# Designed miniproteins, single chains, continued (2), part 16

Each design is a single chain, and the fold is of that chain. pLDDT is the mean over its residues in the fold that is shown.

## One batch from the design tools (miniprotein)

Design m4531
Fold by ESMFold2-Fast:
Structure m4531 (fold): chain A 73 residues (1-73)
Amino acid sequence: MEETIKLSAHFTTSTTAAGESTDAGSFSVEVPASASPEEAAKKAREAAIKAGLTKYADALGRAMKVEVERAKK
């Protein structure tokens, strides 16, 4: 069995309209440690976009790439 790498992140979205506040956001994605850093970054980016986190997709992709690169050392 191959080891997997997971990325988890918490986001707070604050929007104030007529006194409303919505503070909730979570994201997680898991990839095989054998995946290339580029492939892992792409999967994390796609998962973020699917979750409605398009604004953070590039940052999440970069974070996953770093985790995979560390695991390969």
Scores: mean pLDDT 68

Design m4532
Fold by ESMFold2-Fast:
Structure m4532 (fold): chain A 78 residues (1-78)
Amino acid sequence: PVLSEEEIRELARRGVEEAKGLDLNADQRQQLEIARLVAEGRLREALEAHLEAVLAKRPDASEEEIAAARERLEAAIA
């Protein structure tokens, strides 16, 4: 089943709370920042941060692939 926005935000809040006592690496800190943005209802910023993280791991991505990913992001928040 697809999670509601409220369920997604609640899961993100739980993830942030559970991580507060942990010594996190850079990748884990980035995931925590995305979860924090989701928990705060900042879905556009969370999606943009996620897209940037994905693209940073794919330097081979074409301009068309990047444009398509940004179009999907805009559609998701419209």
Scores: mean pLDDT 72

Design m4533
Fold by ESMFold2-Fast:
Structure m4533 (fold): chain A 69 residues (1-69)
Amino acid sequence: STAALVERAELAVEQADLMLENKSPKHVLRSLLDSMRLLLAAMREDPRVPQALIDRLEAAIARLEAAIA
């Protein structure tokens, strides 16, 4: 459901920020990144998902990618 995607995305952004703050190991960040990429793909298929939330998830993915590089 759209509501479940929204809830998962909000939690994923919070988890990404927490893991970055705590300087989690790169393999942990990579696992979260992979999960977030799949979630982003699912959100893009649902036109009811707010664009602002998609933008927030994309920004969090970019932060994780920068930390792993």
Scores: mean pLDDT 89

Design m4534
Fold by ESMFold2-Fast:
Structure m4534 (fold): chain A 56 residues (1-56)
Amino acid sequence: SAEEQARKEALEAQIEAQEAAIRQELSRKVADGAVGPRDLRIAEILAEERRLRAEG
């Protein structure tokens, strides 16, 4: 239904906004030289999810 579709689109927009915020924080850590192994893992997961979305 149109309502379900609109709700899914809203959730996807929220997820994208949250991913953008995480990427901005990672960029700040890169500038500060404060990137740790966990930050690299998060960046890798986000990149992989983006690739899978592009393929699927």
Scores: mean pLDDT 79

Design m4535
Fold by ESMFold2-Fast:
Structure m4535 (fold): chain A 105 residues (1-105)
Amino acid sequence: LPEEVKDDITAGVLEVAVSTSGVSVRSAKKQDLSKQELTDSAKTMANLTKNIMKKISEIKNEEKKNEIKKRLEKVLEDAKELAESHGAEEAVKILTKAIEELKKF
């Protein structure tokens, strides 16, 4: 397969993962979640971010790679804002670290 076709498949899968995460954060904003539930969700988001970063490294097209990174960063920032609004300090720390790792990548 040509390089661009492999990139398209990988980018497509990652776009779905990031979009699904964004929907989950939006749904969470409509729920009365406890600080513990927010912390558990933050851990899940951090693990997902690590897995997405590994897959992003397989994308050769810089434009597609950067688009996915920007969308993921936005989802993590939105999750962090939700955690901050609820005083979930542990969730904020977890998400802040995930954002920093993504930015350094």
Scores: mean pLDDT 78

Design m4536
Fold by ESMFold2-Fast:
Structure m4536 (fold): chain A 100 residues (1-100)
Amino acid sequence: SKRKEAEEILKRARELLKKIKELVEEAEKAVKAGDYKKAEELIKEADELLEELRKLLAEAYEIAVETDDKELLKEVVELNKELEELQERLDEIKKEVEEK
């Protein structure tokens, strides 16, 4: 069913969110340590995974809207909020690396 497809997409999205969060936290630590080369490598990996996550959440959103699944829509909205918070943190790290 479309609901099961969306649930599988959301499971993958949650796993990506966890990995991205770990990469962002490692990049923040690398910047604090003055290891800008490591920070740049972690930023690049996080950017690639954020793009993948955006695509997964867009697919799940389309299913939620088409099926009028309010619970699924709420889950997608909450994950998108977490994605945007991670994007903001990553953008701040990029700014610190580019300034030095």
Scores: mean pLDDT 88

Design m4537
Fold by ESMFold2-Fast:
Structure m4537 (fold): chain A 109 residues (1-109)
Amino acid sequence: MTNQLLQNKSLQQQAENLGSDAQNYNSLAQQYKDNGDVFDKSGNYELAANYYRKAADYLDSARSQLQKAADLYGKVDEQKAQQLRNQADQAEKERQALLEKARLAEDKL
């Protein structure tokens, strides 16, 4: 029992660290997206595209960390693992939307 509890605690701590990294990447993605939207509205399409692509890169990083955290939680907390997988899926959808926004901005150059 004690060895299993220590292993579970270690897995949870590793998963929590990955989740925190994902939250930081999501925050960066949001900031870059918001800046991209400002540049797009002002007609600075080259900057808008660059910021949207940077935001998409951060969402890919967040998705990767969320998937790793979900894999670790899957060994100790299936409900938490499912929540993290759902968040990773949302990050991928948002990433694809940002890449499309970048492409549309580039089409205006």
Scores: mean pLDDT 89

Design m4538
Fold by ESMFold2-Fast:
Structure m4538 (fold): chain A 83 residues (1-83)
Amino acid sequence: MKTAVLTATVTAVEGKELTFEGTLRDETTGKVLSGRFTSIKENTGLPEAEKLSSLEPGDTVTLTYTLDENGKIVDVKVEVKKA
């Protein structure tokens, strides 16, 4: 399985959509992407994804994604630091 880590600040919350500015690191390849990322608050079937519903602009998050062989997210770990 592949692991990717997003460390970012929440810049917008629009209904179910979250916008982040920060860095996404692929832990398997060591590649780093910087910029704007979008996610949905209500990811189905992922226990820690419920923590995304409490996010507000200015919050800092660390999201650790576990991806399957096809690059689909199978788990997410959510760490939040409030503004």
Scores: mean pLDDT 73

Design m4539
Fold by ESMFold2-Fast:
Structure m4539 (fold): chain A 100 residues (1-100)
Amino acid sequence: MEKERELERLTEELARLLAKYFVANPDLEVYPGGPAGRAGQAILEAAKEGEEAALEKIRAYLRERREHFFKLAEEKGISREELLEREIRLLREELELLEK
């Protein structure tokens, strides 16, 4: 389905923008605690090594997040198509926020 390719394209676009943002802002404060806080700290540390290192950590985080949501969707009987539509919408909103 074309929606899976669109999700991959948007995810890569977000990851690249985030990598550039973290490299440009090395003194960013990340809220402590939980998986997201730990991922944020790891990304900030990688950003000190460069954009490619940050990008790798961001891609890993976004992939793990997607796998987690797919698992939750299966447990709750949510269709794969509905999950893809929801993730695409969320990613588009995040990208629009970062582009402005």
Scores: mean pLDDT 73

Design m4540
Fold by ESMFold2-Fast:
Structure m4540 (fold): chain A 87 residues (1-87)
Amino acid sequence: SLLEEAIELAEEAREMIRENAPLEEVFEKMEEIIRLLGKIDPELAEAARRALEQLKEESKTLSDEEVREMLLNFVGEIEKYLKKLKE
């Protein structure tokens, strides 16, 4: 299902962040998650897309550690929402 695929991608993104994958690759994975989210909940996908755009801009001025912490929180919120939909 699209929901299960989105959850799997969110878990993959969390592992990438924890393993210090390049931020560019993490952003690409987040964009993939948001694309799938758009098929499940278009309004939430739009909000997530705007949040990711802001994170990308902030990544230019913040430390890598700070950006990764924000990305972990962002992915965690998406994952929590998706898991609630699965119940």
Scores: mean pLDDT 85

Design m4541
Fold by ESMFold2-Fast:
Structure m4541 (fold): chain A 94 residues (1-94)
Amino acid sequence: MDVLESGKELIKAIRNKQVEDAIFYAKEIKKNGGLTAEEEEILLEETEDMSTRIKFFTLLELIKKDKFSEDEVKNILESTNIDELQAKYEEIKT
């Protein structure tokens, strides 16, 4: 699958709180080596809001760890607190 197509579908899954789809598309991005700087810029415009943007990058970092649960993904998708999402992103990427 095309990385940009996978990224757009991931953003849609985040907005619709679709856990299984979010995991699938995040894994497809990982399988293709992640995002280039150009692809990241395009997908940042597609996210449109800060909450979706933070969730997008948090999920990509979580999937890189290979040790995650569906409940962790669900909690990220259902979160409404931007500060808590940012803190979780910083925790996961370290």
Scores: mean pLDDT 81

Design m4542
Fold by ESMFold2-Fast:
Structure m4542 (fold): chain A 108 residues (1-108)
Amino acid sequence: MEEFLEELKKLGEERLERIRQDTVDWLAKTFGIPREVAEEILNAPSIAEQLKLLASHVPLRPLSDEELDAVARALGISRETVRKIVEEADVPVTRDHLLAAYIAEMVR
């Protein structure tokens, strides 16, 4: 029984590492940035810091109201929460950048 729980924990850890590596690869490919930069973004202490790091490597633009709605739906949060995150980052962001930062935070 204990061996089964240890194996389950190991599979969970391997699955989380795979998700983390897939997220790094997805960030690098999606934004055309080096994998090393994508790893730095994943290691940032907050979504706001992740967005600031991403903005330093990729030109960003302000999100439209429709894009804010799309991000809110994708993340399962309110539009007001999305707006607050964007304001805390203090940089113009796109839907894909905010989604990438959220995914990165989930796999930390």
Scores: mean pLDDT 65

Design m4543
Fold by ESMFold2-Fast:
Structure m4543 (fold): chain A 57 residues (1-57)
Amino acid sequence: EERKRRLEAFVDEAIAQAASMTPEELARRVGLEAKALGASDTEIVKAVNRVLDAAPA
């Protein structure tokens, strides 16, 4: 779906910005964007987890 595609694109862009942000701030921004796109709770959790998995630990 277009919504899912837009969310995935946003997650990829957010990961590219990870070096300039804390994991908590990055997760918050991804969560807010996913919710704004009308993503389900499951999709929001998946997007946040993907960002946290890709961010440097």
Scores: mean pLDDT 72

Design m4544
Fold by ESMFold2-Fast:
Structure m4544 (fold): chain A 85 residues (1-85)
Amino acid sequence: MEEDRIKQIIEEAKKIYTEMENVLKELKSLGASEDIIAEAERLLNQTKILLKMLEKAKTVEDAEFYLSQIKKNLEKIKELLEQAK
């Protein structure tokens, strides 16, 4: 059922958002530069907006689109973590 798939996508996106919050905390604990921290915070803010849009999604296609953008933001924040090491 489409509603069940959308719920699964939302739960996956929430897990990704939590992982991104943990990456930001790790960046701060490592003493990453202000530029890296600012970029990570910007990615988290963009992801929060995408998550709100995802929660309003009525189709699996729309939900998968927002999840794909959230996954790209996760990849970018992980790249920032590697740059900070």
Scores: mean pLDDT 87

Design m4545
Fold by ESMFold2-Fast:
Structure m4545 (fold): chain A 58 residues (1-58)
Amino acid sequence: MYKEKADEYRAKAAATPDPVERAKYLGLAGLYDVYANPEKYKAQMDAESQENLEEMVK
């Protein structure tokens, strides 16, 4: 379902002549794409946790 929503918003972005609306739709497409690919999202979260720990201990 989320992949379908992401594709829908990408199609809307491609169809709009307004750069502001295009950016808005691309942002929404990206959000739904993350939900459609939880494995990629989890890997990104793990990377951020690792970096934050290293920053705290310096």
Scores: mean pLDDT 69

Design m4546
Fold by ESMFold2-Fast:
Structure m4546 (fold): chain A 76 residues (1-76)
Amino acid sequence: NSPEQLLAEAEALEAQGQAALAAGEPGAGARAAALFRQAAALYQQLIDGGAPPELIPALQAKVETARANAAAAEAA
């Protein structure tokens, strides 16, 4: 995967997680948490893969947001 593909995949997983929560079906929280954790892992792969230093703060914020969203979704 290219960095662009990893970013697109992570963004798609976040969107899927938000969509799962919005649907409000039984088990939506657990499903969303799994999707957000996958997104966080891909954002972390971008950082670990040598993203430019100027992009790291934004990518780290995306990792932290996705992890926080996963924890919140799982706890609901």
Scores: mean pLDDT 85

Design m4547
Fold by ESMFold2-Fast:
Structure m4547 (fold): chain A 74 residues (1-74)
Amino acid sequence: NLQQLLEVIGLILRLIGLRIDIENNPSLSEEQKKKALEIIDEAIREAMRLVNQGKYEEARRVLERAIEEVESLM
């Protein structure tokens, strides 16, 4: 439904914000940046595939897990 779609969009925007922060963080090594960006990009791709299948709750869980994983690497 619309509420679930808006939740997924909000999480994608959060990951895009984290992506920008990671790219512009001078304290992170190139290896740390690469790992974090790969996690973000893969999670967004997977979430979009799930959204296209109407699996909004699964998409939300994928994105939430990616946020936790990326934040743990910082």
Scores: mean pLDDT 87

Design m4548
Fold by ESMFold2-Fast:
Structure m4548 (fold): chain A 94 residues (1-94)
Amino acid sequence: LIARPPVEIVLSESGATVSVEVHLSPADAGKNVLLEVRNEKTGEITVHQVPATSQTVSVTLNEGKGTVLFYARVAPADSGEDVARALLARVTFV
């Protein structure tokens, strides 16, 4: 997983479709990569599977107000390593 500063987006509209690109390093090949979408206020989590290559995932949000966080999670197939999380984007509806 390649660490980059998270993208900050502020929207005045209710709902949006957000395209999130997951930047993977060659060391992440063969690992399980997940996109975690988290509602900051409710703590609700939706998980999308991402291929072990650089991939764009589109997510439709039906939020009126509040912040939605997008995390990349990387889990090795069979190494016993901990799951890593990186914040990719923060989308705030005002």
Scores: mean pLDDT 68

Design m4549
Fold by ESMFold2-Fast:
Structure m4549 (fold): chain A 75 residues (1-75)
Amino acid sequence: VSLTTGEKNAVKTFLQKYLAGLKEFNEQSKIDFLIRLGNEFPVFFNTYSKELASIINSSSNKEDLEQKMNLFIDS
């Protein structure tokens, strides 16, 4: 993934804050996360939209999403 260390840390911090505030992990929370990610990190989201949608939609719970996202960001 073509991100600077600062950009990687910003996305990871955003992910952690989103998940910490989330009471239930469901289809609506996945849609909300995709929208928020696109609004906060439009260049990152537009570059990797298919991969990000696949990761988020395939994730079964908060921990699974966090692990998959961190692995992708660090790739």
Scores: mean pLDDT 85

Design m4550
Fold by ESMFold2-Fast:
Structure m4550 (fold): chain A 84 residues (1-84)
Amino acid sequence: MKEELEKLKKEVEELIEELRELIPKLKDPELKEAAERAVELAEGHIKKAEELVKEGKLEEAIEMYKKLKRDLEGVIEYFKSQLE
């Protein structure tokens, strides 16, 4: 449980870093703002998941990280498609 949570957190943090690396490559100001907002929302979700961990709600925290990982993967794929 705790090991799975730590792994998911690292994976999510790596996806946020990948998204941040895409921002300077985007030429459209609206796409840049959207990507920056996606990073802010993801960081907010991490804070909420960590609050659940502090409350002992590990299963709920894991589900939040899993959803966030899926959402970030989709967002990153979308922004990468805008570069091609």
Scores: mean pLDDT 84

Design m4551
Fold by ESMFold2-Fast:
Structure m4551 (fold): chain A 55 residues (1-55)
Amino acid sequence: SAMDAARAAALAEYKARVKEIFDEHDANPDITDDEFNKRVLEAGEEFRARLAAIA
């Protein structure tokens, strides 16, 4: 269904965003643990908001 496709796309985007955050943190020692944790939480909140909008 279109909703299932939209949810799959949202999950794929979330996974890609989390990977970017991890890669950036690994590559840049100036990124603090607090900033890293904030970005991960924000990515999770955005993913949940997208899922809510699809339902």
Scores: mean pLDDT 85

Design m4552
Fold by ESMFold2-Fast:
Structure m4552 (fold): chain A 110 residues (1-110)
Amino acid sequence: MKRKEAAEKLREIAEDDSLSVEEKAKKIKEILEEIGIDVTLDPSVVSKEEFKSIALGLAELVEEGVLFSVDISDDEAARREALLDNALAVLAKLGVDRSRAEVEAEMAAA
């Protein structure tokens, strides 16, 4: 399932006043599991209004591609951090002419 489609379904469930909080929690979990997110909302500890607000916020985060910390494995989080660090390092090497400045200094010394 595409994240945008999942987010739209999550909003429909959150806005559906015909569903109980327990039914909404089950449907939301099924949609999240289809996109690889293991987040469970406990309907017993929140009001219907609080649950709706949480579900709508969750839909927005899914649409934006933000993953919750509770569903990210240490390996996945470490991989994402390493990919970001590598991208920044590559951009720094391509954007910063440090290697050229060092080569010019070395040629001036020779």
Scores: mean pLDDT 58

Design m4553
Fold by ESMFold2-Fast:
Structure m4553 (fold): chain A 75 residues (1-75)
Amino acid sequence: LGDEVARKLTEEILKIPGVKDVKVEKIEQPDGSIVYKMTVYVEGSEDPEETAKLIEDVLKKLRELGITPSEIVVV
């Protein structure tokens, strides 16, 4: 629980080249359980195929870390 988990997750995602920023939201469910949602901002390339590969790499990492609710924004 807490800022340490969010920080470690953020650091792992930021290690991926082309990731610009990460936002982590802590959502409290009606039953008192907590879900972490992550929004990842990635640098868009002039080549759509390069952008697609970057998105795929980010999604793979999020899956490995067990982050199911996630959003990717190309900037």
Scores: mean pLDDT 75

Design m4554
Fold by ESMFold2-Fast:
Parts: C-alpha cells; sequence; structure tokens
Structure m4554 (fold): chain A 65 residues (1-65)
C-alpha cells in the first residue's frame, strides 16, 4: 500500500537529510546545515517533505557560490 511504501522510505529520507546537513557542515556552510536540520525537525511527521525541503536549501546554497 502507499502508506507502507511511505513508511519504508521514511528512514532512508531521514538518513539522506542528515547526510546533506553533515555535508554542508564539512563544507563550512554551518548556517545552511542548521537551516536544514531545523526544517527537518519542524517536518518530522513528513520525512519525504523534509528531504525535498533539504534539497531545495542545498540547491539555493550552491547557487550562491
Amino acid sequence: SLDEALAADAPAARAQVEEIAAEMERRGLLETAEEIREYAERNSDNPLGALIGAAVLLAVALERE
């Protein structure tokens, strides 16, 4: 079912968000890493939405280079 598929993807989505935040910290983009983690905390009930938001924040940060 869709709910089962979403539940199966949730841990992977959470891991990916944390990986993105950790990568930003490694690059010295501490503010972006904090924004990503805060966004994920606010959207803890929607891990896929948190991942999409993290990807958008990452894209915006990279555009500023």
Scores: mean pLDDT 74

Design m4555
Fold by ESMFold2-Fast:
Structure m4555 (fold): chain A 89 residues (1-89)
Amino acid sequence: MDEKLEKARQLVAEGKLDEAYKLLEEIINSRDSFTLEEQVKILEILADLADAGGAPWLALVYRYLAKHPQPLTKEELLELLDQVKNALK
């Protein structure tokens, strides 16, 4: 898990935003549930992806959620990922 999340972060840093998005989608779809700690890491990478993709307002929202963590379903995480995808167009 952590190795894949680190790879996604590296892809964002390299400007490979589409590859980072696809890897995050694979990570979220690989499991039915996530720990709160895993959800925070996903939110941090989503924030970095949104910021790099020109959606700093979404990055602020996701960083706020990461600092004030609440349990999210797989479906809710996929919805946040879809918000980033739509903002990157």
Scores: mean pLDDT 82

Design m4556
Fold by ESMFold2-Fast:
Structure m4556 (fold): chain A 65 residues (1-65)
Amino acid sequence: MSAEEVVEQTKLALNTDDDEEVIKALEEGIKKAEEVVKTSTDPVVRRVAEAWLKRYKEALELLKK
């Protein structure tokens, strides 16, 4: 999933065209993914969270461009 697709999916999930609301949602997603990476004892769950963390960060950078 590309950074652009993550942005589009977030807009659809929130039913919004406001980049500020999308940025806020991505920042919340990053925070939650970082918490999973730090607290999870399951290597598979951690790997999935790390992959989503990377995607959220790339999407956030795309919106701040």
Scores: mean pLDDT 80

Design m4557
Fold by ESMFold2-Fast:
Structure m4557 (fold): chain A 69 residues (1-69)
Amino acid sequence: NEIEELRKRIKELSELFDKAEQDKELEENLDWDKLYKELQELLDRAQELDDAITELALSVMIVVLKKKK
């Protein structure tokens, strides 16, 4: 199920971001530009699938990530 795979990836990214908030070394070593690009690609995919909940979750994550720059 494409929606389930998309949601699983979002959960993985959310957990990674939560870890990065607590682990400064992880935060400094993450490629934030690459993660931002991945979130935008996932948002485009969610829009094609009409998954409004996933679109909202990804939009929030993108805004949070962009503020961190």
Scores: mean pLDDT 75

Design m4558
Fold by ESMFold2-Fast:
Structure m4558 (fold): chain A 101 residues (1-101)
Amino acid sequence: SMTEAGKQMLESLKNAKTPLQALLEIGASVVLTSALIVVLKKEGADQDFLEQLESLHSQLADLENRMQQAIDANDMATFNKAYEEALKVLEEIISLLEKYE
């Protein structure tokens, strides 16, 4: 299910052992969420649902960029804040997918 895919993305991010691993996992989640939105649009998913999912995807992509910038600046405080926000956004994506299924 889409919910199980979302839960797997969250678990992978939680299990990242380094900042670079966490960045790779969030990048993968951004790509997978983008692909899911394309499929759901073709299948005629509800417009309000799609707009909410697109908003959460945009937030996740912004957090990926902030995590990358924090790594490049060696700013672990900013990285940790973005990482915690990314976990919350993925939890919101999972909750939204559960309501759709």
Scores: mean pLDDT 88

Design m4559
Fold by ESMFold2-Fast:
Structure m4559 (fold): chain A 64 residues (1-64)
Amino acid sequence: PAPSDDEVLLSLVLAEIGAIRSLVPPEERAAELEALLARVLARVTDPALKAEITAAVQAALAAL
């Protein structure tokens, strides 16, 4: 079975978080993570997926 579009989107968000941690200077990481969250939430309508993405970004922000 192929992953759903929601599963693909979540995987891409997790990959972007990883890229931000590796490629973005430490002082800009919080702003980039906030921008990622705002951009993704503008496109996502499913409340469960919104909650999951929000939790992942908040965990990344807490780990900075």
Scores: mean pLDDT 81

Design m4560
Fold by ESMFold2-Fast:
Structure m4560 (fold): chain A 58 residues (1-58)
Amino acid sequence: HMAALRAELDAYIDELAAQGPGGKGMAETLRKTVDASDDAGLEALLARHQAVREQTAA
């Protein structure tokens, strides 16, 4: 169950890291947040990530 949420967030972190120096810094910060989060925190992070993707998909 939680493995799917972590995999989704890990994919997003990898994508950020690939965008260059600024993206790499953001990826490191997000990775630390994911590692420190409980189940509710991980769900909230995924929901926020999906909302951002929906906004930029126009």
Scores: mean pLDDT 68

Design m4561
Fold by ESMFold2-Fast:
Structure m4561 (fold): chain A 69 residues (1-69)
Amino acid sequence: PDMSPEEARELLLERAAALPEFDRRLWEVAREAIEEGLADEEARERVRRLVEESDLSEERREAIERELA
């Protein structure tokens, strides 16, 4: 519950690394956002676009957004 934005993104990266191909793209996007020092809002936008392009279910999309919060 007391998780920083950086820590939350790091957990997302860890989870994505063990998942299928489209999730690998997700952790790459998150990593780039962290390296670029993007604001959480901008980082979330990039992740959301990737999810939309991947035609993921709404449940999966929500789960990814929660990890970034």
Scores: mean pLDDT 65

Design m4562
Fold by ESMFold2-Fast:
Structure m4562 (fold): chain A 88 residues (1-88)
Amino acid sequence: MTQELLDRAAQVARQLEEAERKIRELNAAGDLAGAREVLEELRARVEAFEAEVRAQLPSLSPEDQAVAEGLIETLREQLERLEELFRS
């Protein structure tokens, strides 16, 4: 279970990196609406992953729960950094 969560978290983190690159590309092209759509889709994916992990928390050991919560925190922090691009 923990390994599956780690693999899923790594996949979401890779999607965050890809989204940042795409947002920069769209911004350079003047497509702010497209850049915001990429961010919105990414936010939905992070939220879906968080919900999936939280649904599994009651079935996890305390050690695995701590790992899962740490993964959620890390992914949300990365998402917040991308959202900073659209705060103004």
Scores: mean pLDDT 78

Design m4563
Fold by ESMFold2-Fast:
Structure m4563 (fold): chain A 73 residues (1-73)
Amino acid sequence: SSSTQKQIAEVRQKTDQQLQQLHEEQQKTVAQMIAQGVSPAQIAHQYTVTSLRNIGDLIQQELAQLQAIKQQS
């Protein structure tokens, strides 16, 4: 239904906003590590581990919200 489509679009938009905020926060963390003289290898490792964890959390949250919409429809 159009109502269900609107709810799905709102969930996706919220996820996109959270992903953008996460990207900005990670960029600030990388800049801080560079300023502190952390090695490129250590920065790459921390960025990768943090990104995978945070993306995993966002995917899980989005799937839960989409599943709830499906149950209401």
Scores: mean pLDDT 85

Design m4564
Fold by ESMFold2-Fast:
Structure m4564 (fold): chain A 80 residues (1-80)
Amino acid sequence: MIDEKAEEIYKLIKETLEKDPSPLAVMEAVQKAYELLKDLTPEQRIEALEKARDIAEKDGDTVAASAARYLLNLVRLEEG
């Protein structure tokens, strides 16, 4: 379940950035990824984003990994 969500988040970020690697596309990717998280609990959001970040890092996609880390930090601040 969470693994599927992490994969969806990573694919969404990657596909958005592949269509247009501009700063606007990065912001759009972050916004769309956040939408995928809104139906999850705070704990599930953190886990999904940590897994999405790890997938991006493993894939060598530094921009997607950075977008996932940015969202992860925002979610952690909302929880704390």
Scores: mean pLDDT 78

Design m4565
Fold by ESMFold2-Fast:
Structure m4565 (fold): chain A 105 residues (1-105)
Amino acid sequence: SELTKKAVVLISSGGILYSAGEYDKAIELFKEAIELGKKANDKYTVALSYYHRGLVYYEKGEYEKAKEDYEKSIKILSTLPSSNSDAQKLKKLSEKKLKEVEEKI
């Protein structure tokens, strides 16, 4: 859908801002991507957006917020078919990041 395309562009842009250390701007783009993904009923895009926002919160030391975003990503990805290889890969990454953040709190 058009909303999914916009969300994917926001995720890519947020990733660039994250790499540049522009954390608060990256968080805002991922928040918008979550909202667009929800409107599009695109579960994978919503989960991907939560995962990336969690990475930014982790780098900012906001571990509880990072944990919440990783947990939301995992919960959504767990509702997708096991045949969705991208979703299964993202779930494993989110689970790894959840363990890493739990060691910080």
Scores: mean pLDDT 92

